# Designs tried in a protein design run: designed miniproteins, single chains, continued (5). Part 71

Each design is a single chain, and the fold is of that chain. pLDDT is the mean over its residues in the fold that is shown.

## One batch from the design tools (miniprotein)

Design m18456
Fold by ESMFold2-Fast:
Order: C-alpha cells, then structure tokens, then sequence
Structure m18456 (fold): chain A 89 residues (1-89)
C-alpha cells in the first residue's frame, strides 16, 4: 500500500541520516541501492526488490567487521523492515 511505502521511505531516510553522521562511506555505498529498492517497491517489482535487498545485504556483510554495535543494530532494524516490505507486496 502507499502507506507502507511511505513508512519504509521514512525509515530509509532516518537510517541514511544516522549513517551519514556515523559512517559516511557506508551511507554513500547504501544510498543508491536503498533508492533503487524504494523504486522497486513503488513499481510493485518483487524480483527487483529482492535482487536489490541481496545487494544491500552483501554490502553490509562486506563491512560488518568495521561496524559499531550501534551501527549493527540500526542496519539489522532496517534490513528487517525491508524484508517485511517485500513480504507485504
């Protein structure tokens, strides 16, 4: 629904705002993929949303050892939200 997309868009915006302050390099890497994910949700493109989520998870896993506990918590919360969004399509 448009309400669900708006909620996910807000969560992504808050997450990127947090990352820009604490880990700007990771924010730069994730922003284009998160923007692509939101476009896939708006278009109802489940295959593209799933593909983009896999790319996001891969970037996170490549950087996991460099993340603080606070950054890990924010990333895990966001990923859970993105998974729920796909399941709701």
Amino acid sequence: SSEMIREVESEVKDFLSYLKKHNPELAKKLKPLLDKFLEALKNGDVEEAEKTLKEIVEIVNENIDKLTDSEKLHVMALLAGLIVAIHSM
Scores: mean pLDDT 88

Design m18457
Fold by ESMFold2-Fast:
Structure m18457 (fold): chain A 87 residues (1-87)
Amino acid sequence: MYERIGAFVYTRDGERYATVIEQSANGERIVYHGPVLEETEESVTALMRATRYNANLQPVGSSPEPFVLTLTREEIEEARDRQLALG
C-alpha cells in the first residue's frame, strides 16, 4: 500500500509533464513521471513510468512499461504549491 506524498504538473521545453511520488508504510517509494497526453478543465491524463526505491532510498527497479494516470486539477494545484516549497 502506497500513499501519495507529492504530485505536480509542469512545463519544460514547451512540453507538459507530470510527476507523482508515493511512499509505502514500510518506507519504500515509487516515483512516477511522464508526458501529459491530454488535459481537460477537470483533469490531466499522463503517460507515466515508475521507478521504485527501497526503504534506504536506493533505486531497486523500474516498471517495464508505462501506464496511464489521470490527476484531478485539485490534486495538481495542491501538489504544485507543495513541490515549490521543496524546490
Scores: mean pLDDT 74

Design m18458
Fold by ESMFold2-Fast:
Structure m18458 (fold): chain A 119 residues (1-119)
Amino acid sequence: MKAESPEATVEVRGRGETATATLSIKVNAKKGDKLIVKVTARVEGEGEVELTAQAVDSDGNVLGTKTARLRAGETVELTLEKEIKSDDGEYTVKVSVTARNLGDGPARVTVKAEVEVKK
C-alpha cells in the first residue's frame, strides 16, 4: 500500500533563514510491517540549502531523521524506515522538512512525501 502527500513549497530568502513544511499522510498498517517514508525535495533559485527531514507518527515516535545539502537546481530523495512495534490500525505520519539557507540568494524548496507499507 502506498500513500502520497500534496506538494508543499517554502521560501528561504537569505543566509540563515529557515522555513519548515509539514506533510501528513495516513496509512493502514499491522504490527511487524515496515513504514518506508520517501521525501522528495527540489531546490530552485540561488545558492545552497540544508534540508532536515524528520518523520513522526501520531504517538510522537520519531520514525527517522535525515539531512541533505542541495544546490539550486538539485533534487534529493530521502528514505526513512521504521518497523511498527505497536498495534494494527491507522497511522498518521507527519513529515517535517526544514530548509536553512546557506547562501545569500533566495531559494525555493518544493517537497513531497510518500509512505509505503511493507510486510
Scores: mean pLDDT 82

Design m18459
Fold by ESMFold2-Fast:
Structure m18459 (fold): chain A 74 residues (1-74)
Amino acid sequence: SAKRARFAALAIKAQNVIQELNDLGETEAAKEVQKLVDEGVRALRETGDVDTAIALLQEAVKLGQEAIEKAKAS
């Protein structure tokens, strides 16, 4: 399904963002992104709420990308 494909794509993006944050030494930002990913996975696993899961992964990717931009600007 389109929603399942969207979730999978966002999960990959979130993992890449977490890796880049860790490579930049932004460990606390990486933990915040991971927390949102874990919440999204839990929402999908425990409730089947794919829309909430996608929203949480979108927030994770956005937060992580903003943190990467701030780290590179400093």
Scores: mean pLDDT 88

Design m18460
Fold by ESMFold2-Fast:
Structure m18460 (fold): chain A 82 residues (1-82)
Amino acid sequence: MDIIRAYLEETGEKLSDEEIEDLAALIRRVSSKTKYSEEQILRLIAAGPPVAIAVLGEYGQILMDFVSRLISKDEALARIDA
């Protein structure tokens, strides 16, 4: 949790505390469905949408849509579970 906040603050991303907690839950869910750790997924997101999508595919698109405020946490979880 703290590492996600520190990382996003250093990268200049403006997410609320609730959005950071939601992102952490989504990263944990993607980690459980892929071979990537939570830390690896966070680094892929930080590298930007082209890298996240290229490595994580649909999961990368879902996470980037959430960070861009295009979808809710519940919508993202539903898509990850599909």
Scores: mean pLDDT 76

Design m18461
Fold by ESMFold2-Fast:
Structure m18461 (fold): chain A 82 residues (1-82)
Amino acid sequence: MDKILDETKEQVKKAVQEGNYEEAKKIIEEGVEKIKEEVKRHLVEVHGESEEDAQEIADKIGKSVRKQLEKYLEEVKEEAEK
């Protein structure tokens, strides 16, 4: 999970530095989906959660991660425009 989040942040930063804001938004969407899949898999495989419960938890985490990445995008945009 942390690896996917860190990789997503690095890709977002690079896309913003290249002026590719649409690409940065795509990277956020793809990163959120990958994190949701990993969280769901981890909960099922490691913690023995049901697929339904794991999906609900993954959706909640995905919403939180999306907000964090969107905030990061705005911060990186401001830094790039200085």
Scores: mean pLDDT 80

Design m18462
Fold by ESMFold2-Fast:
Structure m18462 (fold): chain A 64 residues (1-64)
Amino acid sequence: ESQKLYDELAKSSEKGSSEMQKTVESSEDEEVSLQGLSRLIRDKGISASDLRRASEGIQRSIEK
């Protein structure tokens, strides 16, 4: 079963990148775009909480 798992991961990786770009280009829905961005963030190893903290830091910096 290990062989099937690796095949599925390789297939998912290739397809995920290509499909996400097509979906974003084909769709004008903000929700679809946000889902694509969320997946990119996860792929890069950036957690949503880290992004949120950075965003809050910038917000506090602007607000005096």
Scores: mean pLDDT 55

Design m18463
Fold by ESMFold2-Fast:
Structure m18463 (fold): chain A 100 residues (1-100)
Amino acid sequence: MEEAEKRVEQLKEELKKDPNNIDSLIELARALFELGRYLEALDVFKKALEINPNNQKVIEELFRLLREALTEEQFDEVLSKYFETGNLDELIEKAKELLE
């Protein structure tokens, strides 16, 4: 936990210098998920997808972490929202509702 908190601080400082660094955004979101700071992690994914909406690495990491944080039923709900809308922002908002 302490290592993840220190990593979050380091990544936030890196992102002040280069706010559009996708790799740093992915690492920050991962560290926030490990700390149970799910809503903050989802906001970081939204920012990464705003920079590059079709970034496969970001999308795969988002789905991987959601599967770990959500129950199978909750994960199916966020997938259903994505299949209904085709919109990752709507998927992320549904995930935030479930992780509140």
Scores: mean pLDDT 82

Design m18464
Fold by ESMFold2-Fast:
Order: C-alpha cells, then sequence, then structure tokens
Structure m18464 (fold): chain A 87 residues (1-87)
C-alpha cells in the first residue's frame, strides 16, 4: 500500500510538471531513480512489476523521439487514474 501511494505521488508530480512546463531529461532521470528506490523497497511482486514497467517506459521515452509530449502526458494521466482505481 505505502509504495503504491508513493508511486501515485510521483506520478501526480510528473503530471503537474508536464502540464506547467516541458519535462526535461533531468526530470525523467530523477523520477527513474525514485522509482528504482521504490522497487527495491517493495515486498509485493505486483508492485515491483508495475515499477519495472514504468522505469523501462521512462527510459524508452527519454531515448526515443517517437513519443510526443502530449502522448506522454496522456499516458501518465491514464496510469494515474488506473492506479487510483486499484487502491
Amino acid sequence: MSEMEQLLELLEEMVEKAEKEPITDEDIERFIKELQELRDKSTDPETKRILDGLIKLLQHFKNDSSWSDEQFLRFLKHELEVLKKSL
């Protein structure tokens, strides 16, 4: 539960930042590090799997220009809503 709550807070921070200004590579790197720390602390295999998926996606977004900022923001908002419903 607490690791999922921390993930929700991180996603909310990413969404808020993306709505106000463009997300930078440094922002993405910071979020990846925070997600990795949550993954390492998590005891629930499902939570770890979700965190691993998000880490890989953020790494891909940082390196791949095929994702638009609008598509990324919509994806983050969708993930946030899905996680809220899962809690």
Scores: mean pLDDT 75

Design m18465
Fold by ESMFold2-Fast:
Structure m18465 (fold): chain A 63 residues (1-63)
Amino acid sequence: MMSLEELIGRILRAIGDIWQLEHQLSQATDPETRQALQAQLAKQRQELDDLRAQFRAMNQAEA
């Protein structure tokens, strides 16, 4: 189990990583590189979704 502060920190980090990958994707011109970056982005988005689900679960438990 994560603390609320740790969870928020991890969410902010994941958002930063997603922004960086989106920037790299915007600069990529070849389809192979774009596909690889999209796969990494999907993985980071899934991690962010998992963290958001944990945040929602904590809020529901406190309600």
Scores: mean pLDDT 79

Design m18466
Fold by ESMFold2-Fast:
Structure m18466 (fold): chain A 78 residues (1-78)
Amino acid sequence: MEDVLKLLDRIMFALIIGLQNLEVADDLVKWADDMLNKNLPKIQQVANQSSSFSQIVQGFFDSRNYLMGLLDARVKAA
């Protein structure tokens, strides 16, 4: 559980850094996607433990989708 929550935090951190520095954004997005896909079953198991954990995991995906939209918009504007 704690390892999964730390992983979600690291993925969010990578996307935020990519948004601040577009030169590394592609590498960070690729790393984040690879880590998310590799750990998806563990993330789903954590979400299934309680409604509170389900809300945390859903909040992560909502935030990730929002940041990915911002990254796409900034890359197109650059």
Scores: mean pLDDT 79

Design m18467
Fold by ESMFold2-Fast:
Structure m18467 (fold): chain A 61 residues (1-61)
Amino acid sequence: MTREEAERIAREIQELLEQGNEVVGELAMRDLGLSRETVEAMRKGDEEALEKLVERLLEAR
């Protein structure tokens, strides 16, 4: 997975979280090891939280 692909996927996940999709947040915590605090920050559009998701997506490859 390229960084550009990970950034695109991370933005799609953030958009789903902003729409109230709690299942996506739970999957990010379980499969990517993100904290609840990081998921909540992503819902608010926090760039550092989004970068953390990008990092975890790259590591999962």
Scores: mean pLDDT 78

Design m18468
Fold by ESMFold2-Fast:
Structure m18468 (fold): chain A 51 residues (1-51)
Amino acid sequence: ALEKDIQEIIQLKKSGRLTVAQLNEVIQKKGADLNYTAAQLNELEKAVKAE
């Protein structure tokens, strides 16, 4: 579900192991793999950026 993916990516961001570019790649890959709409990708990006 979208909420689970948001939480996973937030944890990756908080780990500090990925650059902003790598984090963006993870977001886009999850969207493609899970067939997220543009609106769902935007929601995920906003939630991750807020943390």
Scores: mean pLDDT 75

Design m18469
Fold by ESMFold2-Fast:
Structure m18469 (fold): chain A 58 residues (1-58)
Amino acid sequence: MEEVNELVKEFVKKADEAVKEGLDPVEATGEMMRVLALMAEGRYEEAIRLAKEAIEKI
């Protein structure tokens, strides 16, 4: 659980930086919404994997 929270914070930081650079983070943002849904379902391992992928794609 704690690892996912740190990944979400990292994603928000990178997404904010990407927007400032003029990049379109829409796809990565969609993946992060799926991470939040997985967390709500208690599927933390899948949420962690998807969050890392979303961060790497920004």
Scores: mean pLDDT 73

Design m18470
Fold by ESMFold2-Fast:
Structure m18470 (fold): chain A 94 residues (1-94)
Amino acid sequence: SIEKQKEEVLKILKEVFEKLKDRYDLTSAEGRRAFAEAVMEEIKKRNFKPVYLAAAVLSKLAQNNFDESKLEEIVKNTTIEEALTPNTAVLFQD
């Protein structure tokens, strides 16, 4: 179900953020972009199936300066339709 996919996305993002957060300056736009790209690379490396849902959540979280306190709310409110929008494709560019 989508609810289970959202729980999996929440878990993987918490684990990946803990691993990578200290390597990036989240106060700068360039640092936030580099962090988002590194998070997506780590998710792809783990062969994580709901990768588009994770990308949509990450995109929304980036708009909130990676405030982890907003993560659970963003996961709950993100739709599969949003995961298929062109705006998430930027996180998959080489």
Scores: mean pLDDT 73

Design m18471
Fold by ESMFold2-Fast:
Structure m18471 (fold): chain A 80 residues (1-80)
Amino acid sequence: GAEELVAGLRDATGLTPEDTIENAAKALSEVLGLDAEKVVAFVREVTGLDPKKTTIREAAEALDKKGLGTLGQLVRAVLE
């Protein structure tokens, strides 16, 4: 669920739920080797939210509604 995605992002990046998705994408690039721009574009396309103004919590809630409730599910979807 959304709380599992928030916890997964915190554990991977050290960021809080109040941090931005843009910052989370940059941190995921460093930790997991993901393209930060692909993460940002994916979240924008799936949720319709602006990654620069959207918190990790807000994005996690929107992604969970689309069936993306874990960090593993998000990473798999971005790698497509």
Scores: mean pLDDT 82

Design m18472
Fold by ESMFold2-Fast:
Structure m18472 (fold): chain A 65 residues (1-65)
Amino acid sequence: MFKAELYEGLARMAASVYGAKVRIEKEGNKLKIHVEGASPEFVETLTKLKEAAKKSGEVEVELFL
């Protein structure tokens, strides 16, 4: 099952693909993803990532747009 480091990697990869800037803070099993220059497509991608993390039960993702 996916851990915080994997979700962090996926978020950074998505940011690179969409040309967005992200700052990620890790707090235990919580990932706080701060986004600057987000497109609607990137926001949708991060929302799906957050839902995947929630379904895993191991990682909490918080988005700051």
Scores: mean pLDDT 78

Design m18473
Fold by ESMFold2-Fast:
Structure m18473 (fold): chain A 64 residues (1-64)
Amino acid sequence: AAGAYRVVIRDPATGEVLAEAEADTAAAALRAAVAQLPGGTRAVAEVTAPDGTVERVELEAPAA
């Protein structure tokens, strides 16, 4: 397998790290990180690919 995707989710107001996850795919890593957030949380995710490419995604965790 190629290296893992790394996701770090931060509070957009404070920069505080709210959740982190790693997985074999960007989608799986994002899903695992988002699952750690309270429902309705708005945040910014940094997705780092195995090759070092970083993408930023604004997101909102699903409400219950």
Scores: mean pLDDT 78

Design m18474
Fold by ESMFold2-Fast:
Structure m18474 (fold): chain A 82 residues (1-82)
Amino acid sequence: SMEQIRAEVEEGLRAVAAMPESERQALLDRMAASRAALEAKHAAQGVVAREDLDLAIQTMEDVIRGRATADELVEAQLKLEA
């Protein structure tokens, strides 16, 4: 459910906050850059896809839990631009 996804994202963000500052900043910078690129593309198209956001959030949680790499998060966010 959307509530469970939100809870998982919040848990993931807490895990990121517990990381060493250098690792946390690097991960957040990569996520911010990917999100900015997606938002710029959607602004040009006049559409914001919630499904793309949801998948990006799930991938972010997977990275934070050690199930994916930061590069995989960036690639997943870019692929959602279809």
Scores: mean pLDDT 61

Design m18475
Fold by ESMFold2-Fast:
Structure m18475 (fold): chain A 100 residues (1-100)
Amino acid sequence: MRYRLTLTDVFTGETYSIDVDGSATLGELLERIAEAMGIAVSDVEGLFRLALRLGERELGLPPLTLDSTAAEALEALRRLAEAGLLEENFGLRVEVEEVA
């Protein structure tokens, strides 16, 4: 299954788009986000760790590891985005869609 992740910076209006296979690793997803945004992978890992921790606390999401799939990570991001938590806490509007 293929997914498209769209990230919009609420303050600048800058938009980034990443396509990833759902069976890819969380590590591969984070590398693709870092490349698209032009930032370090360690910075994306830090932000993602904070977002997942917020999802565990506020939404009861299961914990994810680097061995988790991109599909599991994208589902967590979708639920965080639907709750408004990514926009409120990080200024990021996030959309996740399955692509044919």
Scores: mean pLDDT 82

Design m18476
Fold by ESMFold2-Fast:
Structure m18476 (fold): chain A 85 residues (1-85)
Amino acid sequence: SMDEERAELRKRALELETQAARLEQQGLLTGDRAKLEEAIRLYEEARRLYEELAKLSEGEEKEEVEAQIARLDARIAQLRARLAA
């Protein structure tokens, strides 16, 4: 069902985002560039899953998912800027 497909995409995206956040925190605390690069990779994977979820979503749910994508885009950009400095 569409509801089951949306639920699984949301769950997978959240799991990747949670893992990325953990690596980001570790990388920031230790100055480990490799952990920050891995965090970016996982955030980008989560973003792709949210993009798929948005395509299957309508109305308020779609707006919520698009807002999540925008937050991830901002976070990825901040981390990339930090690594470029």
Scores: mean pLDDT 90

Design m18477
Fold by ESMFold2-Fast:
Structure m18477 (fold): chain A 69 residues (1-69)
Amino acid sequence: SNAQIREQLRQLEEELDQAIRDRDIEKLRQIKERLEQLLAESTDPSIQLQLRSLIARAEVAISKIEEEK
């Protein structure tokens, strides 16, 4: 159901925002993996766009944390 996927996206976005604040690279990788799984299963273009946006945010956050080591 699109409503279930949208609720899951909202929860994942909140988890992503928290993981970025916590600088939790392991959690960011887990969230990214889950988002990529949802993208592979999604056929709705609006949901695909939202998933790609969140994946990009996770990748940017991971890169920034790794570069600061």
Scores: mean pLDDT 85

Design m18478
Fold by ESMFold2-Fast:
Structure m18478 (fold): chain A 107 residues (1-107)
Amino acid sequence: MKVLVVGHPRLADRVAEALKARGHQVVTAHSPEEAVELARKHKPDLAVVVDDERTANEIAKRLESLGVPVVKVVAERIDPFASQTEIDRRLDKAVEEAVRAAEEALA
């Protein structure tokens, strides 16, 4: 399946690599504008949006208007004062949830 992953570069790239390892074709977008352009160009089977609730809802509405099914994984913004251990834990959790949700939607 062809999947569009949208989110912050660190999260989106890790989700993309996990989905590629599972046999999916993946394109990544790091902004709402890039997500819309890549959705038009590649016509993905599914979009996975990993962002805060407000941003994820905005991106999802735009992609759904293009006929793309969307899975939203709400991830909090990285606190700039958070420890590296806390950042790594949050990234790992968000990646696991996004991969699971995407595979459930593609099943």
Scores: mean pLDDT 76

Design m18479
Fold by ESMFold2-Fast:
Structure m18479 (fold): chain A 87 residues (1-87)
Amino acid sequence: TSDSNNSRVSDSVSRVNTWYSVGVTNNDTRTVDNVNRSRSFSNNGRSTGNSNDVDNSVHFHNNSRSVSTNPTVVSGVNDSTSYWNTV
């Protein structure tokens, strides 16, 4: 459950739009694939935003440490907890 950022469960699979962090999170430690037009952030499973429509480095998980840079779509730094998205 979350309090204000609408991140109910951020353990692994976080599906967040690059807009307002208001998506749905999954506690299933798996990669949601990186073809989402929105942002699929997964703590354990690397969400390599392959065809991410947008990127903002918005994360819904507790750690928010996913390698979202298989292609190039964002500079995963200076994004709260995203210490290094592997820009």
Scores: mean pLDDT 36

Design m18480
Fold by ESMFold2-Fast:
Structure m18480 (fold): chain A 69 residues (1-69)
Amino acid sequence: GSPELRELILEEAGLTVEAMHYYILYKDALKKGDLETAKKYKEKFEELLKRSDELAKEVEKMLAERKAK
């Protein structure tokens, strides 16, 4: 339903913002020459983006099902 769709969109946005925060930390670690720390932050933001992508697919499925009916 529409309320559930709004909640998913907001959760997706939240995950993207969190991923961007880790991306900034990743860039700072690279500038400092700490490649090990940079790799860990990169893995974190990639994981968060993956979760955001899964929510985006859920939203797209809900919209497609609503359109088909």
Scores: mean pLDDT 80

Design m18481
Fold by ESMFold2-Fast:
Structure m18481 (fold): chain A 89 residues (1-89)
Amino acid sequence: DEAKKLLKLGREYYKQGKYDEALKYFQKALSIFQKNGDVKGEALAKLELGEVYAKQGKFRESQQHYQEAAKLLVENNISLNDLLEEAEK
């Protein structure tokens, strides 16, 4: 629950163009998801980080986060649709 609140806060900063703040909150959410073994949350946080890095023109960092998210989804047999449904809760 706390990690999902941090994701929402990160998204609000992202919408405002405050990318450094968005990164901080997405990184905090990622840490909590990893500690709790929430693979869907971890993948979602990594996708959000990839999007922020892309907006900052940091394409190598963006690619790394997207690849890590994709690996988590494939290794855990989670579809992108399953991940999006979790994000809407």
Scores: mean pLDDT 85

Design m18482
Fold by ESMFold2-Fast:
Structure m18482 (fold): chain A 100 residues (1-100)
Amino acid sequence: MAPSAETLIIAAASDLQEIAKLLPPEEKEKLLKMVRELMDALRNRDYERAIEIIEEAIKLLEEIKKKETDPNRKAQLEKTIESLKKLLKQLKEQLEREKA
């Protein structure tokens, strides 16, 4: 069964919560705020807003990765970014099928 938009958004929120545990306090709080906004978008069925939040989160994580000097933490950031990009692509494809 193809994942629903709801399932993809929940998966993205989970990925963001997990990577946030590895981040400095300022960046962690920004990411957790994005998780809250993503869950609010899901509750309101505002999937366009959910896409915007995931795109913003990917950009933030890419900026964090560029400044990261620890190889293990950099690898975790890269894995999370790639996971989020895959979820974003699937979410956009799912919505395009429903709104075409």
Scores: mean pLDDT 84

Design m18483
Fold by ESMFold2-Fast:
Structure m18483 (fold): chain A 68 residues (1-68)
Amino acid sequence: SRVDELLRQVDLNPSTFATLSEEEQQAVRDYLQAKIDELEAELKTETDIARIVGLELQIISYKNLLSL
C-alpha cells in the first residue's frame, strides 16, 4: 500500500522519485517490474479484446514509470 502511494505520487510528479531513498527507489522499481511480469503473464491467456487492451495500457503505464 505504501509503494502504491509512492507510485501514485511519482506518476503525478516524476521529480518525487529523485527525492526517495535508495531503498524506496529500489522497492518502487521492483514493484513495477513485478506488476509488469504479472500483467504480461495474464495477457498471454486473455482472449477478451477489451481486457487485452486494458492490460496493454497498464503495462505501458508501468513501463513509463520504470523509465524514470
Scores: mean pLDDT 78

Design m18484
Fold by ESMFold2-Fast:
Structure m18484 (fold): chain A 81 residues (1-81)
Amino acid sequence: SLLEEIKKEFEEVEKKFIELVNKGDLEGAKKLVDEFVEKYKKIEPELSAEEQAEARHYVNILLILKQEALNGEKVEEAKLL
């Protein structure tokens, strides 16, 4: 199903995001999340309301991870000052 494909892609994106953050590639990590969100927007109309709710949950997890990475970057910058 489309939802199972979204879930698998989410799991791959989450794993790759963590790898990129650990390497210090914050720009690559941000881009990865943004590309997933844009792809989701294109396929969202093909999903039922219940499937959209679950897929939006995955999007929200990635956006939280992106925000936490940005907050971590700011904290490290503050420590260097």
Scores: mean pLDDT 79

Design m18485
Fold by ESMFold2-Fast:
Structure m18485 (fold): chain A 88 residues (1-88)
Amino acid sequence: SELEKKKELFKKAEEYIKKARELKEKGEPVQEITEESVKALEALSEVMSDDQIAQYIDQNKISELVPPLIARRLRAVGDELDERLKRE
């Protein structure tokens, strides 16, 4: 079902976010932390609306895991996804 697919993608995103936070706790480079956070958002982009992605970024404090410039680019991805959904 659609809900089951969404749950599985949320689980994958949570694992990537967890890994990013563990890397931050260990003092690993910002690049490595950012790579895991981006993977989480990529997984969510398959089933999430732009509003849901923006909410997920805020709720999970993903902006704290990436530099401000990259956080801005992640929001732009949400905007592009919204435009694609409007065309479907």
Scores: mean pLDDT 69

Design m18486
Fold by ESMFold2-Fast:
Structure m18486 (fold): chain A 70 residues (1-70)
Amino acid sequence: MSLEEIIQQEFDKLIEELKKNKESDRKVIQDKLVKLTNEIMDKYPDVPVSVIGQAVGELAERMDEIVAEL
């Protein structure tokens, strides 16, 4: 539970950064998403890749919503 919460917090932080910067370039958003994924894997090596992949996948599915908010 706490680990899912930490991952969600990091993604919420990324979404807020994208909103603040009015970032609508999908390539830039994708690059930031990849960078965040790598950082999470480095910070939490014991996290199953499947958990990280699910969180990243959920954010990617919400890309249209995120872009609409920007």
Scores: mean pLDDT 70

Design m18487
Fold by ESMFold2-Fast:
Structure m18487 (fold): chain A 101 residues (1-101)
Amino acid sequence: GPPPDRLEARYVLDADGNPVVEYRLSSGRPYGQATPDEQAILDVLGRAFEKAQPAYAAGNYAEAFRIMAETFSEELRKLGRPEDAENVRRAFEEAAQAYEK
């Protein structure tokens, strides 16, 4: 079948050189213009980010991404979205591995 849609998160440097996180939802829709289903995803993303925030603030980006992978995937499963949970887990774990060292 076609590849499953994924949430993509990446750390980039802003204009001041500070690391920020960019998020894109499946279908290329702008982050701030979600459908009701996508709003539910944004809500659980916010809760996952709250748990990852101490690691992120400490500059431990690999750990922050691992917390995101675990927490966000668990919240998506609670929403009845197990395929999205698996896609998110994989994407965030891949990102964590890129920042591990």
Scores: mean pLDDT 68

Design m18488
Fold by ESMFold2-Fast:
Structure m18488 (fold): chain A 95 residues (1-95)
Amino acid sequence: MLEDARDAVEAALEAVKAGDLASAERHLKEALRALEEAGRGEEARRIEQKLNEAHKEYIKLYLTDPEAAEKLEKEALEKAAEELRRVIEAAEREA
């Protein structure tokens, strides 16, 4: 449901601001699932792929520079949430 996706992405953005990256990731995954269920699966898959790629870079960087890795993960989660918000807003206008 688009309302569920919107609520989840807003919660993800607040979690990123609070530095709670685990909650941000959980909420973004909820938003991605809700978008796929709403018929926006192609866009949801593209955003999920970008998040997975960023997470792989986070894991690699964490072994050598944990501080830089956490900054990278936070930035990636924030960018994904912003992109999801735009997709949800566009889908709501079409509904």
Scores: mean pLDDT 81

Design m18489
Fold by ESMFold2-Fast:
Structure m18489 (fold): chain A 79 residues (1-79)
Amino acid sequence: EEEARLRAEIDRLVEKLNVIDKIEQMKKAGVSKEEIDKFIENNPALTDEEKEKIKQGKIYEVKDELSRRLHELHRRLAA
């Protein structure tokens, strides 16, 4: 059932975006890069590739990619 798979992927993307939002909040709160990197490394919602990009300062690229995919899946469910 495609609908069930789409919902599962949406849930996964929402979880990842919530993690990214938390990382951005930690940065604004002045949390050290070392603590943020540990949070990223220990988070099971993120892939190794996503973790590496975020640690390299490409958090906005990852956020944009995930947000675009989420919008696509929401449109597919609404159709």
Scores: mean pLDDT 83

Design m18490
Fold by ESMFold2-Fast:
Structure m18490 (fold): chain A 68 residues (1-68)
Amino acid sequence: MSPLERIVEELSAIVKEGLRNNLSAEEQIERIEALRERWLAELADDPALQAEVEVLHDIALHEIRLLA
């Protein structure tokens, strides 16, 4: 599985868990930010993938804010 496929899967899991357990937007944002920091560290040698991770996390944060 590509790194991008894995990050999308992990972001989707957070959103699904938020819906299932009625997590606050703040709690979901905290989990998404923790994932972002981990992935940026793992992809430190690939700035192009780091940029894509940043875009995906920005999209996820935007979606959480729209649902709040």
Scores: mean pLDDT 76

